Designed miniproteins, single chains, continued (4). Designs and how they scored, part 3

Each design is a single chain, and the fold is of that chain. pLDDT is the mean over its residues in the fold that is shown.

## One batch from the design tools (miniprotein)

Design m12071
Fold by ESMFold2-Fast:
Structure m12071 (fold): chain A 85 residues (1-85)
Amino acid sequence: SAEEDRQLERAYEIMKLLYEDPSLVDRLIAASRQTNSPEVAQANEDLANYGVKLAQEVKEGKLSEREAAQQFIDYGLQLEAQVAA
């Protein structure tokens, strides 16, 4: 659907931003640790690091942008479920 396509495009843009700016990743992790519970802060760190890894795999030709975006979304949902439990 057009809504799913927009979510995938937005996810990839976030992953690309994290990949291109390591200092942004460090600042977001630090901010998350100050404002969230330890469990939420760890989930945010894991998701950010996974996004960087997936973007690197796209750059290496190992994944398409769409496959990487879907894996990023799926992992984010798994982390949300773990924190909510």
Scores: mean pLDDT 87

Design m12072
Fold by ESMFold2-Fast:
Structure m12072 (fold): chain A 68 residues (1-68)
Amino acid sequence: LEREYERVRRELERLTEESRKRIEDLRRLAEETGYSGEALLFSEERLSDRRISEATDRYNRVRERYLS
């Protein structure tokens, strides 16, 4: 159980960090080019949200078992 908890927690952290860096890169690119990156940023945020949502569900299920 603890190994599963650690695995899903690490996966969630990794996905969150990768998404954060990617969004920052896109925001910076939009600023540098004068491009309105709203659509591009939203697309990336939605992709990240789906992956993070799945990882969060796994994390929450394992966490509840671990903490209860």
Scores: mean pLDDT 72

Design m12073
Fold by ESMFold2-Fast:
Structure m12073 (fold): chain A 65 residues (1-65)
Amino acid sequence: MEALRRAHEEELRRLYEELAKAVLPGAAEAIRRALETGEGVDESLLSPEELEALRRAAEAVEAKL
């Protein structure tokens, strides 16, 4: 159902917003842009460390949900 998928995406969105407030500026900017465009996080805007941190956080959320 589309409603369930949307709820899942909203949970991920909220997590990304919380992560953006806690991570380095580059990661925060990439997350904000992804939320604005809906395209997902642009890896070219992230340092390797920031990208790994985001992947780890996303994996943790996906495993929980």
Scores: mean pLDDT 62

Design m12074
Fold by ESMFold2-Fast:
Structure m12074 (fold): chain A 91 residues (1-91)
Amino acid sequence: VSELEKILESMEKNEEAFWKKLEEAGKSVSEEDRELAREMEERMRRMLEERADMETLEEWAREAEERLKDNFLAQRALQKGLIEGYIELLK
């Protein structure tokens, strides 16, 4: 198992802990935040289906980070998508 696969598994196992931390921190999770996170997941999936290379994924991620700076839910979705993309490209 690669280090990236271990990170992805850890993220999946820690979903409950992630949500609990958000509640404890009092951070708001709006419907807009959830919608934007879904958009990021969908776009990442499309890029992977189009066989985007790692450079293309990294360029998009940089642009997306600027757009998503205050949306931690969407940033987490982007991070998870990038890890999945790297795993797929590095098999």
Scores: mean pLDDT 65

Design m12075
Fold by ESMFold2-Fast:
Structure m12075 (fold): chain A 61 residues (1-61)
Amino acid sequence: MREAALEELRKRYEEQKERIKRELSDQQFAIKYSSLGIRLAAAEWLIEQGASREEAMSVLE
């Protein structure tokens, strides 16, 4: 379902954000974090268009 897919996508986004923050300096984190935000928006858009969870999650990777 769309709602469940969006919720899992947000959870994965938060997990990736925390991972990036732990592994990178503040400067590198800012660059990676902005890219991750754009990918999240694209993944959410794909879910709205009826794409699979797999497709949406792959964009966030």
Scores: mean pLDDT 73

Design m12076
Fold by ESMFold2-Fast:
Structure m12076 (fold): chain A 72 residues (1-72)
Amino acid sequence: MSPQTVKVLVEASLGVLEMWVYIAVKTGTKTLDEIKAKLEAELKKLKELLPDHPDLVAAYEKAIKQLEAELA
């Protein structure tokens, strides 16, 4: 798969995760701790799946950190 395609798929995956967080916060169906645990689990999965794409992992980690900061 091309690096450009991998980038698009990672960005799409992040968008889905961001929407999940938005819905969870808006509906009150998840605690802040549960949301943070989900974000940390998804970041860990991405690090394991994309060890050859450290730039994409770093961008994803930065986005997760920003989401966690907004929940604090």
Scores: mean pLDDT 80

Design m12077
Fold by ESMFold2-Fast:
Structure m12077 (fold): chain A 98 residues (1-98)
Amino acid sequence: SAKDALLAQAEALLARVEALIAELEELLKKNPDASENLKALLEHTIDLLKNLAAKIRDLIANADTLSVAELQAQLANLEKVAAILEKKAEEIKKLVES
């Protein structure tokens, strides 16, 4: 069904966000001598990604109470937030690797 496809998309988004959290946590762990500002940016970005993951989990948990249109609209908004945070994470990774 259309709802099953949207749920699969939400689960894929969650997996992608959780993988990025793990990558950034490992990056923070491996770079203890990074600047305080860079560590703060990394920790803040991890926190934002954890908040996003929680929202995706809430959407999945409540999907049966939502119309297809509501689920699609909420998922689209979460994907936009994910894209912004993925760009931010990529910029931070480049700064750490410099």
Scores: mean pLDDT 90

Design m12078
Fold by ESMFold2-Fast:
Structure m12078 (fold): chain A 77 residues (1-77)
Amino acid sequence: SSLELQVEQTTGVAQMLNEVVKKDPSTPQAIKEQIQKLVDEMDKIVELLRAGKLPAEEALEKVNKIMDEMKKLVKQA
């Protein structure tokens, strides 16, 4: 579905952001750990979606919320 595609795209962007943050020596280790934890939470949501245990609309809402949290952490770094 188009919603499932949006979840995959948002998760892909989050993964790319995490890789950039990991490679940046100026980002504090605590921020790197918080961003990794948020990406791990996204991965669990995607697993539930793929298993048919979570509706695509709810999955998209949850990954968008986590993405907003990641963006706030990056701005504070």
Scores: mean pLDDT 87

Design m12079
Fold by ESMFold2-Fast:
Structure m12079 (fold): chain A 117 residues (1-117)
Amino acid sequence: SAIEKAKEAIELAKSKDVEKLKEAAELAIEVAKSKDAEAQILAAEAAIELAKSKDVEVLKLAAEAAIAVATNSKDREALEKALEAAKIIIKNAEDKEVILLAIGAALLAIGQLLDME
């Protein structure tokens, strides 16, 4: 169920429709809160795809998805992918709130990765 939702989030994240991109981000946030490491990795992959958007609201939700993965995951690959999503958002975003959210996601992911060695 969590893995199926995560796969749906990745598929929606590749859409050109802003409403589908927003739905992808909401699913990624929900899946990031699961205890399934594979689902959290896929949620972070959805955040990476969403990070490439030019829409400010989609980038904000992508940053929130990266924060959700960084907060809830203990999996190295999920944390590394959440950090990658945050880095893409920081490079792509012009909105101050979105940049600050992405910096928060990056710091959370780095903190957890440092705790892993």
Scores: mean pLDDT 89

Design m12080
Fold by ESMFold2-Fast:
Structure m12080 (fold): chain A 94 residues (1-94)
Amino acid sequence: PSPEQRARALELAERIGLEMYLTLTFVEKNEEEGKRIADEVGRLVQELEAGRISLDEFLARLEAIVAEFEAKYPDRTETIARLRALLAELRAVA
């Protein structure tokens, strides 16, 4: 992908991580899990920026994190809808 596509992908990934962090910390009242997910997404961003993982691997790992969130918190329908929209936009950029 172009540098602009990579920058947009990283921005979208950070927004995905933030959505999960905010829901876990402030809605679920589980600050520890919120921080854990934010840290995991942050590591993926760093690995992609360093060129240690491919964009395809990055997308697959991020999708797995979102899928785990959906499985654990299926009643958070509004957050899940936003996460799915962000993932769709991320896939379109990649």
Scores: mean pLDDT 84

Design m12081
Fold by ESMFold2-Fast:
Structure m12081 (fold): chain A 83 residues (1-83)
Amino acid sequence: SKEDVIAAAQETIRQARELVEERLKKYPNDETYKKLAERIRELEARLERLIADPNATQRELLEIEMEAGALLLAIVTLELSDK
């Protein structure tokens, strides 16, 4: 459902944000993670606009979820490469 896609996108974005915030607490000048934080904020803003739009389609919400998932995968990959 549309509500399930929204919930999934919100959870994926939350996980990405927590990883980036945790890293920036230790390394506040990490330019890579600062750019990732900016991308997360842009995705959050886009999702909020779609939630507020009664004409938003499930496809548009799925596209945000897919983009959020790709971003989370990129962050996890960076963390694994650092270990």
Scores: mean pLDDT 87

Design m12082
Fold by ESMFold2-Fast:
Structure m12082 (fold): chain A 77 residues (1-77)
Amino acid sequence: MDEEEKQKVLEKFEREASGALEELKNKGLLSEEQVKELEEIVKKTKEKMAKAKNAEEAIQIALEGAGEIQEILKKVL
């Protein structure tokens, strides 16, 4: 069941992250370059989560990725 739980965590992260980036992009709060940078972090985090051994590790990776996104947003917003 670890693989199924891990997939649910990854799916939730992708949905929430993509939705948030699309909202910021639509509001004009981010440049094209900033959107690309954030999308790259989301993609990299998602790839790491897919390679995680279990859901707990995937959650930890998601939190680290979210932290990296927040640090970039603090610099640009």
Scores: mean pLDDT 79

Design m12083
Fold by ESMFold2-Fast:
Structure m12083 (fold): chain A 71 residues (1-71)
Amino acid sequence: GEQEELLEGIREAKESIEQWRKEGKISKEAADAYLEGLEKGEKYAKEGNVEKAQQAIIEGLKKGTELEKKS
């Protein structure tokens, strides 16, 4: 269902972001913001709150993209 699909996507995104950070493809500050959003999203998704999970991910993405422009 939507919750399981979201959890799968979060796991894949975390791995990609950690790899891109290690390779220098994104800033550390942006990576940290993306990962924070994904970790909060994973917590809410596990609780069955898909809407709150999506909001946390969006907030992390917004913060990370803003930091990437400034780094």
Scores: mean pLDDT 83

Design m12084
Fold by ESMFold2-Fast:
Structure m12084 (fold): chain A 84 residues (1-84)
Amino acid sequence: SMIEEVEEAGKRAAEALRKKGKDELAEKVEKDTKQVVALMKAQPERQKELGEGAVASLKALELYAQGKVEEARKLLAEAAAAAE
């Protein structure tokens, strides 16, 4: 399920941010993830598009939190190109 992938990516990003001591940012990520999931449920025809974008952004944020800056930048660039 695309929703399950977004929820899992959000949990991983928030956990990585908490390990870095960024609790406020982790809480924001959890809140934003819930809002995206709610939007996906409200607009089922856009669920794949919204979900794929959210997963890419959340995975990039997890990588940034882990210090893998180059990998995070590559994922964000690929996601931005796919949105064009």
Scores: mean pLDDT 82

Design m12085
Fold by ESMFold2-Fast:
Structure m12085 (fold): chain A 76 residues (1-76)
Amino acid sequence: LEQQALQAIQNGDLETARQLVRQLFDAGDDGSALKLAGMVSAKQGDSESARRTAESARELGYDEVAEINFKWAEQS
């Protein structure tokens, strides 16, 4: 799921990427789901949503994901 979502993001298929992120949350893979959700938000130009995913990741203890998503938010 994570690799497929990354490929969808790279191809600009943000609709498929969002569906795969939902599947990751449903599977309980919150860290991967938050990381990819942040990337999708950034690619949409939504830096505020990307930052929110970073804050959620930090709150849940996914420090690496938080760092990555804050960088994505900055680049949006």
Scores: mean pLDDT 82

Design m12086
Fold by ESMFold2-Fast:
Structure m12086 (fold): chain A 80 residues (1-80)
Amino acid sequence: MSVLEQAEREIETVEEEVREIEAMADRGDPDALLRLNLLMLVLTGIELVIERSASPEERERLMARIDEIRARLAALRARL
């Protein structure tokens, strides 16, 4: 697996984790904020890998997905 292929799989995992955190927030789980903060750190790490390893076309595609995830996390954090 290349570094970029690993980053793509990590983005897929992060997308799934966002849905789980949203469900936790909906039920008022106090751990939702901790999970969200940890996921933000993971996302920053993935972004650094993409910036270092991706072609311009791959960067545009992958960063668009990251921006969407960041927007969802920001909306979740605003209600926690």
Scores: mean pLDDT 84

Design m12087
Fold by ESMFold2-Fast:
Structure m12087 (fold): chain A 119 residues (1-119)
Amino acid sequence: MSLEEVTRQLMLEVVDELESEEMREAFPLAVTPPNVDVAFPDFHDVVPDWVDLQSIRDAVERGEIRTLDEFEARVKQMFENYKKYYPKDSKEYKEAEEFEKKAKELIEEARRRLEEISS
């Protein structure tokens, strides 16, 4: 397997874990995007560069995201966009920060695995 293929599989494994039932149960407020058209009609004006886990998965599968650095930047953008919508003292904001921390831990684990395979 090529280094590019290994990197792609590691990124997809991170997305799979972030989309898991365990993560949905741990972070229910941060995983489900708001119904922007009904509950938050101005959401796209506040967060014009909306990014979600499905769009990240699609970008990885299409080869638009090719490195773990690009992947981490896109995941960070997703969480920053979500957090811009909610007040800093809200449950949604705090849960998003905890979920972002978990995502960073999974990405660091993927970096370690890639280093072991490439060395």
Scores: mean pLDDT 71

Design m12088
Fold by ESMFold2-Fast:
Structure m12088 (fold): chain A 70 residues (1-70)
Amino acid sequence: SAVQETLDALTVAQGFLEGWSVDEHREEAKKTAEKLSDENLQKLLEEVEVDPEFVEQMKELRKEILEKVK
């Protein structure tokens, strides 16, 4: 499920923020950011009707990961 993959990616993104080395895991960090795309987050709103605040938290985590992988 695309929804489940997006939720799993959120958990991985939190790991990178808490201390996983982005430099050592750059490919995983990029894949995680891709799974937290606007398209996938929109599917969470449409299919699971998650709280919009939760989606905003996911977008913030995505921004932090993308900033680290630049």
Scores: mean pLDDT 71

Design m12089
Fold by ESMFold2-Fast:
Structure m12089 (fold): chain A 58 residues (1-58)
Amino acid sequence: SEKEKIEIEIKNYEELLAFQKDRLAWAKAQGRDDVAAVYAENIAETEKKLEELKKKLE
């Protein structure tokens, strides 16, 4: 069903978000402001996508 597909997509994006947050922490620990900025932007995009997907669930 469409609902099951969305639930799987949410799970995949939640796993991606966890990975991106770990990479952001790593970049900050290494003093890599350039890399940290990229991951911060990616996190914002992933969080927005998750919000949109959750709103589609009925």
Scores: mean pLDDT 88

Design m12090
Fold by ESMFold2-Fast:
Structure m12090 (fold): chain A 82 residues (1-82)
Amino acid sequence: SPEEKAETYRKQGEKALENGDYKAAGDAYMKASEYYFQAGRLDEAIEAYRKAVEAYRKSGDELAAQTAEEMLKIVEEEKKKK
């Protein structure tokens, strides 16, 4: 299910952070947030996008951080409609 996939990628992101691999952490949290969004788990999607932004910033990938921030704003706006 999308929820199970989201949890798998969230755990991958946590492990990547522990290893100091901020780029891999950002990529994993982006996938987790996409699957949480598909599952309608908006709060978890928002948290995962926030973690992706932070991880990309720590990796120095400003373009990826900006992309994650734009996706975060979209999900936050969807939550306001519910």
Scores: mean pLDDT 87

Design m12091
Fold by ESMFold2-Fast:
Structure m12091 (fold): chain A 81 residues (1-81)
Amino acid sequence: AESLRAVAEKAKDEEVRELLEEIADFAEYLEEQGLLTPEAKEILERGAAEVEKLLKEGRYEEAKEKAERTAAEVREAVLAS
């Protein structure tokens, strides 16, 4: 959650920032409910790093797609638990 919020703070694109904030809020909710598994946390950390790299390269559409994919992978990991 903290890693995603840090990336969101650096995001100049409004849509990417809002999406990262939503994912961070969802991750915090999962942690509160005891549903944030080590696998889901790893997915979030890797996704945050990849989105940050894409944002630094100015690849905003790919950053948005990666953020959306990270959210989907977290949901799948939680449902598989």
Scores: mean pLDDT 75

Design m12092
Fold by ESMFold2-Fast:
Structure m12092 (fold): chain A 86 residues (1-86)
Amino acid sequence: SAEAAQEAAEASAEALREQIKKMLEGQIENLKKALENGEIEPEKAEEGIKLAEKALEELEKAEPTFEKIYEIAESFQPELEEIGKK
């Protein structure tokens, strides 16, 4: 049924959301560690943490669809990668 197909798609999208959430949480922890170790400028670390927290907020608000979750990841990942670059 259409309902069963929708529930399956939503469950798969939720699994993707959880994976991206864990990745963003890992990036926040990496930035905090880099800041503690003096490997990153404080302003850059704060910018990266704020950006990752905003990405997490938008991810939580997003409908459980692959399109919305990918749009959020694509919007934030390139900028987070630049900030977290060694």
Scores: mean pLDDT 78

Design m12093
Fold by ESMFold2-Fast:
Structure m12093 (fold): chain A 75 residues (1-75)
Amino acid sequence: MEKEIKELERKAVSYDSAAKINEVGYNFSLEMAKKSTPEQSELFLKSAELSKKAYEQSKKKEDELRKKAEELKKK
């Protein structure tokens, strides 16, 4: 049980790190879109959308893993 909780918490940290990387990518793509030609701006906006989706998926998995760890702590 304690080993399982630690494994879930470790995986949750990994997904949190992935979410933070995608958040940085999202913000970078939005800033580049503002500074680019119209054609390049469209590509950066598409990149931002992909980073946002990856961020949301990583946060969802983090939340699921943390909830499982909390349920295991319930005994």
Scores: mean pLDDT 84

Design m12094
Fold by ESMFold2-Fast:
Order: structure tokens, then C-alpha cells, then sequence
Structure m12094 (fold): chain A 78 residues (1-78)
């Protein structure tokens, strides 16, 4: 359902943000390769969240949460 896709998108967005945060911390510790890997994985989860939100909006064009997730993703906001 559209609501299930929205919930999955929210989970992936949160997981992605946490990976970016952890990756940035590893980079500060001199673990640049490991840190960069986590940041890239986090960005990938953000893209997946955006695509899930777009699919949710296709199923339910009036879903306000899906619209909000798409706008936040476009702005680079987590």
C-alpha cells in the first residue's frame, strides 16, 4: 500500500542519515575509506527513500506524507 511504502521510505531515510553521520565521524578519525563507504551507502538509502515516496504518490496522489518526503529529498533535508 501507499502507507507501507511511506513507512519504508521513512525507515530508509533515517537509516541513511545515520550512516552518513557515522561515516563522517570515521573520516574525522582518519578512516577515510570506511567513512566514505558509509556516506555513499547512506546516500544510496536516501535515493531509495525518494523512489519509494514517488511510488507511494503514484498509488495515492493525495498522500501528504509522500509529498513531504519527496520535497525533503529534493532539498537534501533528512
Amino acid sequence: SAEELVEEAKRKMKEGAELVKKGKELMKQGKATEGTGLVLRGIGLGVQAYLLAKKALELDPDNPEAKELIERAKRGEA
Scores: mean pLDDT 84

Design m12095
Fold by ESMFold2-Fast:
Structure m12095 (fold): chain A 74 residues (1-74)
Amino acid sequence: MDVRVAVLEHLAELAERKGNTESAQKLRDAAEAFRAGDTSPEVLKQAEEAALEVIRSMTDEEVAELAQFYADLR
């Protein structure tokens, strides 16, 4: 779904800004896989693990920005 791709790309940009290039690349790879229709368990697991790592490093302000971004996609 487009909303999942958008959220993954938002998290990837945030991760890269914070210097977490590894998680940023994993999130971008997952976003591209979802665009191609690849929702395999491996892609889902990689996306979840990378997203959780980024989310755990987020400030309250960054969490609020993500929540607003997600709401705007609905």
Scores: mean pLDDT 79

Design m12096
Fold by ESMFold2-Fast:
Structure m12096 (fold): chain A 90 residues (1-90)
Amino acid sequence: DVKEIAEGAEKQAEGLVKLAEEAAKKSKDEELAKKVLEKAEKVAEMLREAAKKAAEAKNAEEAKKILEETGEKAEPLAKEAAKLAKEALA
């Protein structure tokens, strides 16, 4: 349902931030760690905004479309964050 879809997006955003924080703490490169956290926070914010919009959707199909569109927009930032995280943990 719409509520479950929105809650899923919120949990995904929370998980992403926690993983980025953990990676930053383990990194010896403070600048790379900071960039990873910054990009993860941006992706998380996009997901939280999408979750709010999805919660207001008329049906599950509309909610899924909102999250799908946000996922497409967030994909470049998520890929960049993943690349930087790999470099930070090297």
Scores: mean pLDDT 77

Design m12097
Fold by ESMFold2-Fast:
Structure m12097 (fold): chain A 74 residues (1-74)
Amino acid sequence: MVTFDELREKAPEIVRAMFEAALALPADASQAEVLDRAVEVAERLFPTVPEEERPLVRAAIEQLRALAAEKRAA
């Protein structure tokens, strides 16, 4: 399981971009919408991630995608 702290340490640029994108959403955005936007931004920036950090970033993206699906199903 990838922790947010590990992702922040290894890929700070992606974490920052995801956070900025989430903050740009309307105040009434659902948790699923926030997570979907974070996944979208992370996927867009994934090719810029150093090769050694890619497995960690990929695992984090899949965790966010699963959480978004869970929030959407609730």
Scores: mean pLDDT 76

Design m12098
Fold by ESMFold2-Fast:
Structure m12098 (fold): chain A 71 residues (1-71)
Amino acid sequence: MPVVTTSESTLPNGGRVKITITRHDARRVEITITLENVSQEEADSIKASLEQAARERLGPDAEITVTVTLV
């Protein structure tokens, strides 16, 4: 069964992050990130960090889809 988790956090510079992780199976994960009041540079950093963390947990053959929306 797919598992959906949602988390929200506030960045030190006043930005907001909302992350929704949908885990379809042991090797397939979809991550949706909504960012408010953050720069493109910070958005790229957050995306890279989450993609790396997911890759480390699931392995190099994992299908990871990351979608970032700037608001």
Scores: mean pLDDT 77

Design m12099
Fold by ESMFold2-Fast:
Structure m12099 (fold): chain A 71 residues (1-71)
Amino acid sequence: SRRERVAEELRRVLEEAREIAKETGEEGKQLAASAEAALRLLEEKGEEAVEEAERAAGMIRAAIEALKEEL
């Protein structure tokens, strides 16, 4: 389902954010916190949060890619 796909993407960007946080510190930690918050929102609100969680996943991924370009 879309919800399962979005949850999987959020888990992937959470792992990447945690990894990049080892080099960036606070910036990567904030991205990880955003991914964790989006996962919690999806768990609490279910289908109603899918679109918001999907947007969050995309924004977090873009931010991770931007940080990698600066490293």
Scores: mean pLDDT 86

Design m12100
Fold by ESMFold2-Fast:
Structure m12100 (fold): chain A 62 residues (1-62)
Amino acid sequence: SLLEELLKEVERLRKEGQKLIAEGQQIIADGVDEEQGQKLIEEGQKLIAKAEEKLRLAGLGL
């Protein structure tokens, strides 16, 4: 169903976003490249926001 496909896509985006945030945080913690680390965190946050917006726009009156 379209709902099942949407929920799978949302979960995929959330997992990828969390992974990027974790990678960015690790780069900053290691002192390797703060700018690159911040960029990864921002990219991850954007993916999570996209996932949440997809759920909102789909009009899930759940």
Scores: mean pLDDT 84

Design m12101
Fold by ESMFold2-Fast:
Structure m12101 (fold): chain A 63 residues (1-63)
Amino acid sequence: SRERAEAAIREAERLLAAATGLSAETRAKLQDGIATARRYLEQGDYAAAYTIAGMVIREIREA
């Protein structure tokens, strides 16, 4: 759903903003992932937006 995709993107943004110790390259890649998720959200592809945001969240937690 749109709301779940938005919530996942917002969570990814919050986690990335709070993250410390990430390399500049990793940070840029994660920011690109969030931007991609937002593009899918704008296009109405809520499933893709949610999946990509979830991948970004996982990468931040494993960093």
Scores: mean pLDDT 87

Design m12102
Fold by ESMFold2-Fast:
Structure m12102 (fold): chain A 61 residues (1-61)
Amino acid sequence: SAALQEQLEALRARADAELAAAGIDPSRPYSELSEEQRARDDEIFRRAAAEAMALLEAAAA
């Protein structure tokens, strides 16, 4: 649905903004990030993935 798509796009935009705020350049390979940046990237991605899964699960019911 359009509402689900909008929610997923908003979730991605928020995750991208958090990465940018953390100084993580998406053009850099993950292996070139500092340990601190990798931990932050993993945290942001894990939260975004969990929220996306919850939205998809609710929509599939």
Scores: mean pLDDT 80

Design m12103
Fold by ESMFold2-Fast:
Structure m12103 (fold): chain A 87 residues (1-87)
Amino acid sequence: ELENLKKALIYVKRALKFAKEGDIETAIKNLEKAIELLSKVTHPDAQKALEYVKKALEYARKGDVDKAIENLEKAISYLEKAIEKLG
């Protein structure tokens, strides 16, 4: 559980970095990996993070980088909250 959350946080942070650098294709790949990991976690804050990661993926695919970044920052906040409660 905690290990999947920590790995998901790494992928979401990498997605945010690549989105800010304009590498949307690499950002999308990192988001898909984060979704796979978060789908295995039942914690409420992790489920909220998954919702925001999915929204970020939709916006990234549409080329709306600003909204993708906004949703990734929200996902990171919920992931960090979940990790604090479990670790």
Scores: mean pLDDT 87

Design m12104
Fold by ESMFold2-Fast:
Structure m12104 (fold): chain A 95 residues (1-95)
Amino acid sequence: MKKELEEFIKELKEKYVEEVKELEKRVKEEGEPSEEERAEMIAELEAAIAKGSQRVPQSELEKAYQKLQLEAYELLLRYLRGETTYEEVIKEIEK
């Protein structure tokens, strides 16, 4: 039902927002990732996006999950590349 899909999307968004907040906390406590660490994280996310985009969704739920996951990974890539802030990433996920 439509309500079940909306609740699922809400839970996923809350999960991704929490992960971004944990990243911000780590940056404040441990400092910014090194250039080498950042490059490794970028490579891992690019691989995850490529693998995720190859999956053909078999249901509306899988389609919604795939879309939200790929959008979250793209936002995190932009953050790691210095193209956006963690605050902007959170705001975009919450939309």
Scores: mean pLDDT 74

Design m12105
Fold by ESMFold2-Fast:
Structure m12105 (fold): chain A 67 residues (1-67)
Amino acid sequence: SIENVNELKKKLASGLDVTSLLSKPQYREALVQLGLELGVSLQELDQLPSNEEKAQRVKKVYEVLSK
């Protein structure tokens, strides 16, 4: 949902660890949705083996675009 995406954006912006949120499927779906919103391809995300690596990729893109 949009609310879960917004929560992830806030966590990434403040540098907080999002790993605990990724234990819930709603936030894993939100991570993929956020990645797509930021221009990360679904194929690229699917190739990353863990939720932590997906979060790191999305975080890096978010940091570049939020300047």
Scores: mean pLDDT 70

Design m12106
Fold by ESMFold2-Fast:
Structure m12106 (fold): chain A 90 residues (1-90)
Amino acid sequence: MPVTPAQKEAAIRQMDAISTAVLPSLTPEEQQKLRELQQQIRNATTTSELLALLDQVEELVEELYKRGKISEGQYKSVKNAIEMMRSLLS
């Protein structure tokens, strides 16, 4: 299904919030990976593409949390943002 302009704008805003929350805690390599995912989300044209990219963001954030690189609060904030985006795409 094509992404609506409202869904796209919401996804971009949520990704900006995620990046703001976690980027300061990341290495340059991890920051680059997150920025690449953020850019791919901005360029996504279908809900299927967005959902696949959200899964990749979730995997990255789970790895960071398991390695102690982000706080529980940062992790919960990101998971809530991803869940909200998934709800908008459903």
Scores: mean pLDDT 80

